# Designed miniproteins, single chains, continued (4): the designs that were tried, part 21

Each design is a single chain, and the fold is of that chain. pLDDT is the mean over its residues in the fold that is shown.

## One batch from the design tools (miniprotein)

Design m12701
Fold by ESMFold2-Fast:
Structure m12701 (fold): chain A 80 residues (1-80)
Amino acid sequence: MAEEVIEELRRLAEELARVSPVAGGYMYGVAAGLESPATSPADVRALGEAAVREAARADAALAERARRLVERAVEVKRAL
């Protein structure tokens, strides 16, 4: 469900912001992208890839968790 993925994205954004404010910001962008009809799946993917790249600089385990959640977010966006 889109609402469940959005909540999980926001929760992960908070965790990411503690180690990388930039990664957290991009992850909040992914959550907002799922809610916005003006945002494409490609836009969500770009924001998600930026979040994962920044997260990887700070915490490899959080980056891997972010990568999996971004993949789910892109698929959910394609279904909307």
Scores: mean pLDDT 85

Design m12702
Fold by ESMFold2-Fast:
Structure m12702 (fold): chain A 98 residues (1-98)
Amino acid sequence: SAKDEVMAVVERLVPLIAEALVAEDWDRADALVHQLFMEIVRIALKNKLTLDELEEIMNEAIDYIVARLRTVLSDARVAEVRQALLDALAHIKKLITA
C-alpha cells in the first residue's frame, strides 16, 4: 500500500535525520529531509493519492517520526523537525494539485 511505502521510507531516513540533527550537521539534515520529501512525492504520484489520503498517511508518519525523535532529541529540536515535515507536506499537496 502507499502507507507501507511511505512508512518504509520514513523508517529508513528518520534515523539518519536524527543522527544529523544530534551532530548539528544542518546541511546533511536538510539534504535528508529533502530526500524524504522527494521520495514521498514519488510515492503519492505513483499511487495517485488524494489530498485527504496523503494527509491521513502523513499525519501517521509525522506522529511516528516525532515519537522516535523524542528519544534522542530535545523538545526544541523535535519541534523544528515537526515544522519541517509539516512544511514538506504543504509542498507535496501543492505538487499533487499541479
Scores: mean pLDDT 80

Design m12703
Fold by ESMFold2-Fast:
Structure m12703 (fold): chain A 82 residues (1-82)
Amino acid sequence: MLKTATLSSGELGVALAKMALDLARQGGPRERVLRYLEAARANAKQGILNAEQEPSVKPEADKLKEETERLIEEARRALEER
């Protein structure tokens, strides 16, 4: 499997979590923010599953999951503080 293809779900997880954080900070609808966070979490989990087939990329997949989880927590905090 190509490294780029294996990491794509993890990268999408980060992107979706960033979109959720941005939307939360802009005062966007809570339901929409939560949908992006659910999609981000699902993609982060898929990235880890994909990395199980290619151990050499696992550290990178783990970092993408950690970044996604950090951004999800920041987005949830932004929702609570508004």
Scores: mean pLDDT 79

Design m12704
Fold by ESMFold2-Fast:
Structure m12704 (fold): chain A 82 residues (1-82)
Amino acid sequence: SSIELARKLVEQSSKAQENGDLLEAEIVVGLLELQRAVLKDYSPEYLNLLATAYNNLGAVYYNNGRYEEALKAYQEALRLRE
């Protein structure tokens, strides 16, 4: 299912955060945003998966000293979980 693909992408996001792989973390968020736009699924499940990917991206930015980008990613994660 489409939500299982999103879950797999979030797992890749978590590994990117563990490895400090900024490019992978950015790609995963981009793919999840594209999937959300195509599916037009704004369910809490989809938004929570996307928010998790943004949190992981924020952590990668933060650990690399890119605090402004980290704050922006974390703010998106919070917005999605409103």
Scores: mean pLDDT 86

Design m12705
Fold by ESMFold2-Fast:
Structure m12705 (fold): chain A 78 residues (1-78)
Amino acid sequence: MSEVEELALELLETPEEDVARIIGLRLRIIGLGFDNPEEVIEALERLLELPLSPEQRALLERLLRDAKNAAELKKKYS
């Protein structure tokens, strides 16, 4: 299991009321996306194939959008 997969699974298991932890985990995943956006995108796309709640799916889709935006920015400025 990659670091991205571990962080994303921890995020999915985090209670919705723990907003600070959710923000912290999202920022870590986004940071990894700037270093290797393709790995983050692929890991999140794999996790989206799992039977997820609507809330879990929406959260992963937001992270995937952030990772894709990071990939585009990296191409423009790298």
Scores: mean pLDDT 76

Design m12706
Fold by ESMFold2-Fast:
Parts: structure tokens; sequence; C-alpha cells
Structure m12706 (fold): chain A 85 residues (1-85)
């Protein structure tokens, strides 16, 4: 059966909790920067759509060859600025 909106929201909260707990154990600087960016957007905007939009931007940056922690932080900063506008 399709996932309900309530189940999607519960899974979102659970995924954020796991990300927060695992953040200290991330050794890859790109993965750590991406996790930090996702948590910041989620905490500030409380929006699944805002998080999914960030993930799409990060994926686009990777496809463009920008697979560095610096590039991830730059993309996240630009996304946050657009969400605050």
Amino acid sequence: PPVSEEEREEKFEEELRELRENLASLTDPVERAAAEAILEVAERFHSIEAVLALQARLYEAVLAGEETAEAVRRVAAEHLAELEA
C-alpha cells in the first residue's frame, strides 16, 4: 500500500534522528557536510520538500563534478538563502 502522509512524516523524523546520531561517526567530509546541511534545513524550515530540494541540488552538484565538502557547503548556503527570501 502507498505510504500515508503521517507515515512519511514519522519516517522523516526518524531519519533526522538517525542522521543526528550518526553525524559524529561520519569520516567522509563530503558525507558529513551533506548530513550537516540536511539537518540545518530540516531544523530551520521543518519541511520535507525543502530537504528534498536540497538533496536534488547536492545530486546535481555531484553530477557536475563538484564532489567536495566545500562545494556541498556552498550549495547548502545558496539553498538556505533562497529559502529565507
Scores: mean pLDDT 75

Design m12707
Fold by ESMFold2-Fast:
Structure m12707 (fold): chain A 97 residues (1-97)
Amino acid sequence: SALIEELRAAAIGILNELRELTKDDPKTVAAIDELIAVLKDPSASSEEMIEAADKVRKEILEWARKHEDEPELVLRLLLLSISVGATLVVIEQMERR
């Protein structure tokens, strides 16, 4: 589906922004890179996507806890994370229909 491919590309764009904001945390960067790789693979299942997304969510929440002294940066990062999560939910729902 062309729409699913466009949604995957949009999610990758947001993930690249998250990657730049978290570039000093190699564990978070690695999780983001794994999800980007899944999103670039047209043969990857929605289950693989959700597993990689859960890993990114966990690392982002850990990053947020380490950076509580920078609330504006944490808020921006969490909003980007919510946008990615919402996009991935739409992709999963479309692939299940």
Scores: mean pLDDT 85

Design m12708
Fold by ESMFold2-Fast:
Structure m12708 (fold): chain A 105 residues (1-105)
Amino acid sequence: LSTALINAVKALVDKLIVKPLSPEEIEQELRKIAEELNPPQKYDTVLVAFASSIIEEAKLIEDFDTVRALSKALVEEDTDAVLKISSEFLQSYAGRVIKHAVSKT
């Protein structure tokens, strides 16, 4: 799929790991990406790509609860749940990484 879209959502996820945002603020950032891509993309396409990037981050730290919850929200087309689950994951990311590291000792 679009490399530009994948790169834009990955850059946003990296930024949000450092500075977590509310669900409403994440929606604004995703809409901005949709408008700034050439050609412009639909918000739903950007949201799915963003959620997929969060799922990949969750898989790397074996956070399968987030993988399951976010995958379910995507299948159910529950955009509010996608934003809420993603925001909660990013806000607690440091703690989730520590939990994963401890589980490997």
Scores: mean pLDDT 83

Design m12709
Fold by ESMFold2-Fast:
Structure m12709 (fold): chain A 78 residues (1-78)
Amino acid sequence: IKLTPEQKEELIRRLAEALGLSEEETRALLSVLPYSLDELVAMSDEQLRRLLTQLGFDEEAIERALAALREFRKELEA
């Protein structure tokens, strides 16, 4: 998956809302992960759930993030 700069900013915005973080906090979190945004979008729900659990997010935040990523992927396919 190849994301445009606009798609990357939209993804950061949606993840921030889902995780209960600011856009800047989300950007900082993503910058320290050993994954690009393209790689994160390509992850399975199981891989993302494991990653977010390791980062200390609760189940409600994880489910919101998975829902946001599913909607985002659907828009990329359209």
Scores: mean pLDDT 80

Design m12710
Fold by ESMFold2-Fast:
Structure m12710 (fold): chain A 81 residues (1-81)
Amino acid sequence: KKLTMEDVEKWNESLRKLTEELLADPRTSGASALQVVRDLTRRLIELIENDESLSEEEKKEMIEKIRKTEAEVLARVRAAA
């Protein structure tokens, strides 16, 4: 199944939701939340890079959108700590 920009948008919303859930859990440290976000973002980028049906331009646009969301949620975690 070819990855689409809609899939990336859903992943970004899931990442935002997960970040708020991690911040709401008193057992989760800010450092742990940052690591989870970075690890998930890395995995999503890997999925895009390994999709042979995507053009290099499509991959670049999808990765840039994910990295923008990563920056937003990392800033949210830092502000909450």
Scores: mean pLDDT 82

Design m12711
Fold by ESMFold2-Fast:
Structure m12711 (fold): chain A 83 residues (1-83)
Amino acid sequence: MLSVEEQYMLEVAKVELGVNTLEELQKLSPEKIIEAINKINEDLDKRMEVLEKLRDWLLQQGDQASAANVEKELEEVKKKKEK
């Protein structure tokens, strides 16, 4: 089972690097993953896409508490985009 952090990294890699599987993610250097996370953090639309996919995945796993935390972060990103 993937951790929340591993799933977040996978969703970032899907959006920014075109990586689709955990095996492809594991072939990336840590530096490449950090660069992708930083780029996602600079692009509010991509950050929202990553967080929405992470929330939906957590709900599918039955992790309602983590999904609620991700939803709160999504609302804060939406507010930041409106400023």
Scores: mean pLDDT 80

Design m12712
Fold by ESMFold2-Fast:
Structure m12712 (fold): chain A 76 residues (1-76)
Amino acid sequence: KEEYLEEVVKLLKEIQELRKKMDDAKAAGNTEEYEKYQKELDEVRKKLRDLVLEIIKQFGPEEAAKILKEANEKVK
């Protein structure tokens, strides 16, 4: 369980960082960087979704929701 929480926190932090980078790139008019970070964000989102589905499969949806809530609490 603890390892899943750590992985969810890591992926959520990566999503926040990529969103910030996308916003910065958009503000700077750098469409190439924006598209690069958008692609990376989509990949991280897919990893998070797949991980959440794995947690649901092993522990059920209520436990998965609890882990997600705890992870969001830890991500500032």
Scores: mean pLDDT 84

Design m12713
Fold by ESMFold2-Fast:
Structure m12713 (fold): chain A 112 residues (1-112)
Amino acid sequence: DKKLREQAKELEKQAQEAQRQRRYKEAADLYVKVGDIYKELKKYNEASLYYYLAAQQYEKTKDYDKAIAALQKAKDATVKSFLEQNQPQLAREYQAIVDKEIAQLKEKKKQQ
């Protein structure tokens, strides 16, 4: 879908600009929208990348619940990508890595 790809590129530019201006929460919200578009296009690796970028921006603002939610979306997208490529071992390894990152964010949330 040409229109969805054009929308994703425009939102990515807006996210990058927001990040440059240290508007981290706005950048994160925009990266989630980019990830959602790539997921709709079944481009799960790209979707995972943008969800992961969103999680990093949310962590900068200590919005740990949204950072955790974004990592869950990134994990789901990458796991789906590996399973569709018949790579269940890579899916398990990636899931374990992201689950550790989620556990670390849950611990940071408890400290606030």
Scores: mean pLDDT 89

Design m12714
Fold by ESMFold2-Fast:
Structure m12714 (fold): chain A 65 residues (1-65)
Amino acid sequence: WKVELYVNGKLVLSGEVDETQASNILKQAIDRGKTVDANDPVITTEGNIVKIVFNNGLTLTLTKK
């Protein structure tokens, strides 16, 4: 998996993670949404790309290789 972290539309961090790490990132984002705001983060899936958008200007993109 490829991970990209954006802050206010700027790429801040990019790297490669394994399946377990990608799964943990997604789980933490979902758990965050449950405790703070049901619509934060907003998670969308398009093919092999998962986008996680937070209301505070953070965006995570997970791409399956």
Scores: mean pLDDT 72

Design m12715
Fold by ESMFold2-Fast:
Structure m12715 (fold): chain A 55 residues (1-55)
Amino acid sequence: MEEIEKLKEEMKKQIDKTIESIQKVLPHFPQETIDEIREVALQVVEMRVKELEKK
């Protein structure tokens, strides 16, 4: 239980770090595209957490 919450937090942190890196390397990337990438990544995290809970 606690492990899953910690994993979720770590994954969210990694997503934010990845987006920051993308913005530094590709500063011309549209904010809408970055927001969409973040939204999709968060959905993937939710799906992964659900799989881990079932396991």
Scores: mean pLDDT 76

Design m12716
Fold by ESMFold2-Fast:
Structure m12716 (fold): chain A 61 residues (1-61)
Amino acid sequence: LVEEAAKRTEEEILAIPGVLEARVEPVGDGLKATIVAATSEALHAAMEVAARANRELREKL
């Protein structure tokens, strides 16, 4: 579950226009996202995706 969530979240973040790099890793009961974005808008969108994925994962636990 956590590994699948990490892969899915990474793919969603990479699909955002302006995201240059993304890595999402399982850490304990959540996800750690490392994001490099060309714009503040892309960075904020990527952070929202990561936060939503972490919240959904926490609700499943």
Scores: mean pLDDT 77

Design m12717
Fold by ESMFold2-Fast:
Formats: sequence, structure tokens, C-alpha cells
Structure m12717 (fold): chain A 76 residues (1-76)
Amino acid sequence: MEEELQALDDAIEAAKLLAKQSSPLQSQLYLAMADQLQKVKDTLLTDPSATPAVQQQAQDALRQKQAELAAKAAAA
């Protein structure tokens, strides 16, 4: 759980950093990604015992965002 929270924090920080360095359109995309990851973190903090489904959702969201960031980096 602490490792998952740290990974979420790192991903949120990375998205916010990219938003600061990007055009207004790109910034909105990265801020939306950061907001989505923040909501996942808030859910984990609010109900850690509901974890199997929420954990799967968090892992899927992280994998999807990592894939989107990697594809974006490859396209740049």
C-alpha cells in the first residue's frame, strides 16, 4: 500500500511537471491525468479494506497512463 501510494504520488508529480512544460492543450491533458491519479489515491486512503477491486482499478489506471506517456514520448 505505501509503495502504491508512492508510485501514485510520483506519477501525479510527473504529470504536473509535464503540464508546466507543455502547451495549453497538452497541459490540460496532463492535469486531467494527474486529477484521475489523485482520485485513485484518495479512494485507496478512504477505504483500504475494499482493496481487491480498487487495487485492480489503480493498477489498470497506472498501466494505461504509463502506456499513454510512453506512446506520447515516442511520438515526440
Scores: mean pLDDT 71

Design m12718
Fold by ESMFold2-Fast:
Structure m12718 (fold): chain A 80 residues (1-80)
Amino acid sequence: KALEAALALAEGLQKLGVKVEITDDSEEVGTAAGQALHSLGLTDEQAQEVALAVLDALSEGKSIEEAAEKAAEKVKKLLE
């Protein structure tokens, strides 16, 4: 569960052209994704909103790719 959320966040950021290293460690991937979100100008609270959008998509049975698209969409909206 945690690894799937971290992978979806990383893939969403990669769709936005942001480099995030993907490993088999959910904590490492999650930390890298969080740092990438902060580098885009998001606050900790906004990064949490992106994480919740990913978790909601996964809890609805959506794929990692679909959750990644939701993450990218949420990031774009928060940067507007």
Scores: mean pLDDT 77

Design m12719
Fold by ESMFold2-Fast:
Structure m12719 (fold): chain A 62 residues (1-62)
Amino acid sequence: MSVEEAEAAARALTEAGDPALAAGVVAGAKNSGMDDEQLRAVAEAAGLSEEQLAAALRMPGV
């Protein structure tokens, strides 16, 4: 997936009230080979907390 697609998906999930699913998008982006800077941009676009981002970075991508 592209960074733009990941940002849009994560933002839409957070707006729908599912920040845990938005964290899952970040985990999927990591598994697809995005670097740490791109992953932080996706998390920031979704309004995820540092704790939620850290949890996403520990996930196996699903």
Scores: mean pLDDT 74

Design m12720
Fold by ESMFold2-Fast:
Structure m12720 (fold): chain A 80 residues (1-80)
Amino acid sequence: SRRREEELKRQIEEEIEESFERMKFAIEVLELWRESETPEEFARKLREEMGLDEEEIRRVLDNLLESGLITEEERERALR
């Protein structure tokens, strides 16, 4: 249905707009992950370059695990 497609597009656009700062943060996190050779280096960069505390780093790693972008082993290594 065209109406359902239009409603879905509108909802996606509203979510993107409401989440703009979250999306920018997520992009920066993903860029650091791509540039890091190890999970330990990634966690260090989150702390040093983005100024995240331990709880914020845990939330980032939990979100990456939920998204299938990292493994449980990589999450555990990053939190060591």
Scores: mean pLDDT 79

Design m12721
Fold by ESMFold2-Fast:
Structure m12721 (fold): chain A 74 residues (1-74)
Amino acid sequence: SKEELKEKLEKVKEEILSKIKDPEIQAKARDAAERIMKWILSNEKDPSKFDNAVKMFRDMMESHVERLKARKAA
């Protein structure tokens, strides 16, 4: 169900955000996560694809956090 997908995405979001020490990066990552989650929940309606959607969300968020850290360090 959409609720199960949302719960899985929320868990991944919290796991990733909990590892971020910088409050500015954490805030930007949270905003990005919420936008991506909203897009996934609006576009993915096939339950057989939910596990793949969760995996892709994790990969996207981890890449985005690395990019945010690189931009701040520059």
Scores: mean pLDDT 84

Design m12722
Fold by ESMFold2-Fast:
Structure m12722 (fold): chain A 56 residues (1-56)
Amino acid sequence: KYSKEEIEAALKKVSIPGLPPTILEAEVAKVNNEEELTNVYGVGNKKANEIIAALK
């Protein structure tokens, strides 16, 4: 349902401490859907849910 671009925008709303913008962009590029958000560096189940909520 959600594109990589939408997921990336949501990740920007949900700040991840210690993750530089360059690394965030590279990590998000590997994510094809919201279920893969936990593959992003520093993102666990709670953070993934916050990102999904920020998607709209």
Scores: mean pLDDT 68

Design m12723
Fold by ESMFold2-Fast:
Structure m12723 (fold): chain A 98 residues (1-98)
Amino acid sequence: SPELEAQRKAIEEQQKRIDKLTEEDAKNLTPEQLAQIAQGAVLTTENNAELAEAVYEKALEVIKNPEESVEAFLAFLKEHTSPPLFEVLTKLLKNIAK
C-alpha cells in the first residue's frame, strides 16, 4: 500500500540520519537532545504520537538511571517497534545512556 511504502521510506531516512551520527557528533548533543531524536524517529516512522512520547519518557529515565532502566527500555522497544527502527533506536541508546 502507499502507506506502507511511505513508512518504509521514513524508516530508511531515519536510519541514514542516525548512521551519519559519529561518536564525536553524538558527544556534541546532550542526552536530552538524543532522546528528542529518538522521539522524532518513532513519530516519523510509526506516525504514533503516543508511542513517540513513551519512547522519549523512557529515554529520559535511562539518562537518570541507566543501570536500572536500559534493559526495560530495550524490552519495550523490541515489543513496540519494527526491527529496523529497533536497530536505529538501540544505536542512539548507547549515547543516551552516557
Scores: mean pLDDT 71

Design m12724
Fold by ESMFold2-Fast:
Structure m12724 (fold): chain A 70 residues (1-70)
Amino acid sequence: SEHVMEALRHLAEALKASTDPEARELLREAAVAAMQGDLATAIELARRAHEIEPHPALEAAIRHLEQALA
């Protein structure tokens, strides 16, 4: 899915900018879930990461995951 590929790109950008260890682990888990096609889990993990360490790239990733799920 084009939306999954865009989400992974944005998750990678958020991970590069991330400084919080818990947020980094959640971002890694979200990327793995997205690659496996578990979009609901990817969205949940990405939202939890966003609660800890908000970033515009993470917001974009969540939107693309939601579009892929719809």
Scores: mean pLDDT 89

Design m12725
Fold by ESMFold2-Fast:
Structure m12725 (fold): chain A 87 residues (1-87)
Amino acid sequence: MEEVERELERARTRLELVELLTQAGLENKAVPQEVIEKHREEVEELLREIARLSRLDISEEEKRRRLFGVPRERLAAAEAALAALRA
């Protein structure tokens, strides 16, 4: 139970960070310092992935699909598992 709840929190945090970082990037804004401090490991991982994708000659649409796809799928899977354990 606790393990599934931790995975759900992790998936939610990653999805929120991906959305926030993507929005900041599109608006040419700096990432808020508070977000960096609170979620340092996840922010560092996402920034490395964004930097990696920015070096690829692919469309902005493809970059967004790669960033959002995995976190959204993980969130759905974690929520389904949590619901099954509570039923």
Scores: mean pLDDT 62

Design m12726
Fold by ESMFold2-Fast:
Structure m12726 (fold): chain A 100 residues (1-100)
Amino acid sequence: MQLGRDGLISGETARELALTAETLEQGVGAALSGIGASTMGLLARRSGDRESARLSKEGGEIAREGGKEAIDTAKTEAQLLAGRGAERGGEEGIRYGLEG
């Protein structure tokens, strides 16, 4: 009885965790992209093209801010989803464990 119910809960929790992991991966990718853009801005400055360097830096800062915001959002969402998953799994397991 509990094994069948546990299987269904595990599947639903696994789906939530997979979505959380995907969001984290996307957030990290965006942040790394932002860092790369900022690095290109620094390299453009060192090449002596001031106007090109300024535009690259502005683009890099925008990308970096977006990446940082994505990571912060993904981290908060991951913590919330992990907490909810643990609470649901734990409460459901205790409830059905006590019944059986």
Scores: mean pLDDT 51

Design m12727
Fold by ESMFold2-Fast:
Structure m12727 (fold): chain A 77 residues (1-77)
Amino acid sequence: GKKVAILGLGRSAREIAESIIDYGLASTIYLVDEEISPETLAQYLPLVQAAKEKGVEVKLAGLDVLKEADVVISALG
């Protein structure tokens, strides 16, 4: 399936990821930021679990994953 990278962490990134999961548009979603705190990781655990139940893998990652993605979506703002 498709691998999608979403640039930026926050509400817009979550809404985009949820839509991709709900409509089955990708097999892997990378949530991309340069600074990922433990608090941020904990905040995204429910999304990771919901995605897994629909057969979608969600990963928090750095900019290095952009080369692995089929599609890159900017959620900055």
Scores: mean pLDDT 79

Design m12728
Fold by ESMFold2-Fast:
Structure m12728 (fold): chain A 80 residues (1-80)
Amino acid sequence: SMEQEKKAEEILKKLKEEIDRIVEDYQSGRITLDEAIKRINELFDKALKELQEKGFSQEVIDKFLEEASKYIDEAIKKMK
């Protein structure tokens, strides 16, 4: 549904903003690489659980997973 697509976009936007903050915390020396990766994985798991528990369609979840995974890969590359 259009409402599910919009809500998934909002969840993804929040996830991206939180990931960007973690990357900044790492680059400023506030956290280690291991802590940054751990926090990113925890945020990703939390977002995925929210989509699943709220009954989002598999099609919407798959699009979220693809885009979130690409963003996480890019974030990890920026920290190396």
Scores: mean pLDDT 87

Design m12729
Fold by ESMFold2-Fast:
Structure m12729 (fold): chain A 86 residues (1-86)
Amino acid sequence: SEKEELAEKIARMLLSTEVWVYFRSLGKSELGRELADVIATDGPEAGLEKMRELGLSDETLERFREWARQAREIGEGVAEVFESLK
């Protein structure tokens, strides 16, 4: 469905941006860029696996899961508004 595809695209864009900004704020701009690129291209589950492979803390992984949930919720909400305008 175009609505579901739009929701996923918005969610990936929001999550990848948030991850990049967060790691950049910690002085880890290269790590933030790598993780953002993985999320944008391969999705949030691939980003989580990359974080796990890099040995990021359980606290960071849980934060990432929460951000992914929020991004999906926002993406779905925005896509529903757009669908209602057809």
Scores: mean pLDDT 84

Design m12730
Fold by ESMFold2-Fast:
Structure m12730 (fold): chain A 110 residues (1-110)
Amino acid sequence: MKKYRIRIRMLFSGRVTREQARAALDALVKYAESLGGVKAEGRLIEPEPVATPETLAAHARFPDASPYTIELELDVEADSPELAQKVIDMARTLAEAFGALRLEIEVEEL
């Protein structure tokens, strides 16, 4: 049976907390793992500036920390198109629930 690779990328606003983004990722991975015939690998990308003590001392502080976006990346391999679609549907549901700014989904047949 042909396998399907699904790459899911969600961009959250600075209003979404790290805890909320982690909950979204954990929910997606747990759901995918529950389906059988699905492998899922995910991570959060937090574009927080890598700052040295010297850089921090030199930076002008803005009132309110500069908002940053958290990106969720999930790579999924599914043993059928029906399993792939279930993961996609859950990703859309979570993106709406957590107020994602962007949801990108790529599907390829392996």
Scores: mean pLDDT 70

Design m12731
Fold by ESMFold2-Fast:
Structure m12731 (fold): chain A 81 residues (1-81)
Amino acid sequence: GANAQSVELLRRSSELSRQSGDEQSEALAEKGSQLGAQGDSVAGSILGSKSSSLLEKQKPDDPLSQQSSELLRQSVDLLLS
């Protein structure tokens, strides 16, 4: 379902953020995936949005950061559906 897809996108984003070296974005995406898996779609969407904004601000030129941000945006869209 959409929630399972959203949680998977948050997990993949967390991994990409880890590879890019952005520990704060990794932590936010990981926490968002945990809360989303527990059914808290609002908290998951807030944390996903914060992670995406942080990646765009701190590492705009990093392809891994760009991919992570895109996955976070898709995850937030699914959580808010």
Scores: mean pLDDT 79

Design m12732
Fold by ESMFold2-Fast:
Structure m12732 (fold): chain A 95 residues (1-95)
Amino acid sequence: SEKDKADEEAQKIAQEALEKIKELLEKGAPESEIEKIVEETIEKILSSYTDEQKISSLSESFRNNHSNKELIEYFDEEIKNIIRIKVEELKEELK
């Protein structure tokens, strides 16, 4: 499906970014440089999905109780949280 393709693209973007962040962490790059890559990665992932794909990713019951704007914002925050958790896990593994 088109959403499966978007999910695959998002996973690829995330994996490539995490590998780059790992290299930067190993080189002792400043936190500001890592944060820039995290923010750019989140933006790229969110841009790989259409608004309709974001909304359709949520359960029918959730969709019935929220506006389209609220549904999109929820999806965006979930993606942001997932990426930031993966970065923190990577930092912990490299300690």
Scores: mean pLDDT 84

Design m12733
Fold by ESMFold2-Fast:
Structure m12733 (fold): chain A 85 residues (1-85)
Amino acid sequence: MVVTLTITAPDEKAAEVARRGAEALRETAEKETGATGTVEVDGNTVTLTITAPDEEAAEYAEALAKLLVDSLEEVLGATGTVEVE
């Protein structure tokens, strides 16, 4: 199962905060669930891709990703989406 988080930040400073948040989420998901993840930055867009070993790991990653999106949208005016495949 794959969880993809995409965040578009209004500026470079907000993109750096989003990147750090995505890296922290990736590290937490890897340690807690055995998932594997990658973080990519293209301009002001940060993409986190997490490959989960099972449905429980995917649900955990999705919950953390949604929390991060909500926080960054409220504090920084970023926009984000979370998709599970």
Scores: mean pLDDT 86

Design m12734
Fold by ESMFold2-Fast:
Structure m12734 (fold): chain A 90 residues (1-90)
Amino acid sequence: GMTAEEARELGARIRELLPDTEEGERGVKLMEGYALIREGNYEEGARLVEEATGEKFPEETLKEDALVAAGAGAARAEAAMRAAEAARAA
């Protein structure tokens, strides 16, 4: 799985490749949320993931559900980032 540092680096790349877009801002929030959950800040991390995904997680499963949702979102964001880089190279 991705580390907190890797998540923040991915967030910075999303901001660089998708500046001033709603998709870019959602991606940045998702990556920061993932990083916070990895660092043990589950409440703030889950809040950012919920804001980015539009989902709400039960308090009892908050850590697990938010981390799974953040991980899936991270994979989608990474794919979008790679597609944007490929488009810029073409």
Scores: mean pLDDT 73

Design m12735
Fold by ESMFold2-Fast:
Structure m12735 (fold): chain A 97 residues (1-97)
Amino acid sequence: SVEELLRRAEELLELGRQHIEQGDLEGAARAYIEAIRLASRAVLLDPRNERARELLEEAIRGAREIISRSTDEKLRLELEIAIGLAHISLGVADLSL
């Protein structure tokens, strides 16, 4: 359900923040990438759901923070791909409005 996707995305955003505070950029990246995937799915399933859009935008911001702090090119690429997926999902959702 959309509700379960949003609950899990919120948990992953909190986990990502905790990893950042601990200096674990790889752990934070894994959490934010998964949060982007879940929130993107929620936005596609329910395009008018403002909570889904807010969580997706928060996950994108977290991913961008990691990109700015990381020298790991592979990790940065994985985060950019996830951000790209998020923007595609938002664009597709907007077409249904």
Scores: mean pLDDT 90

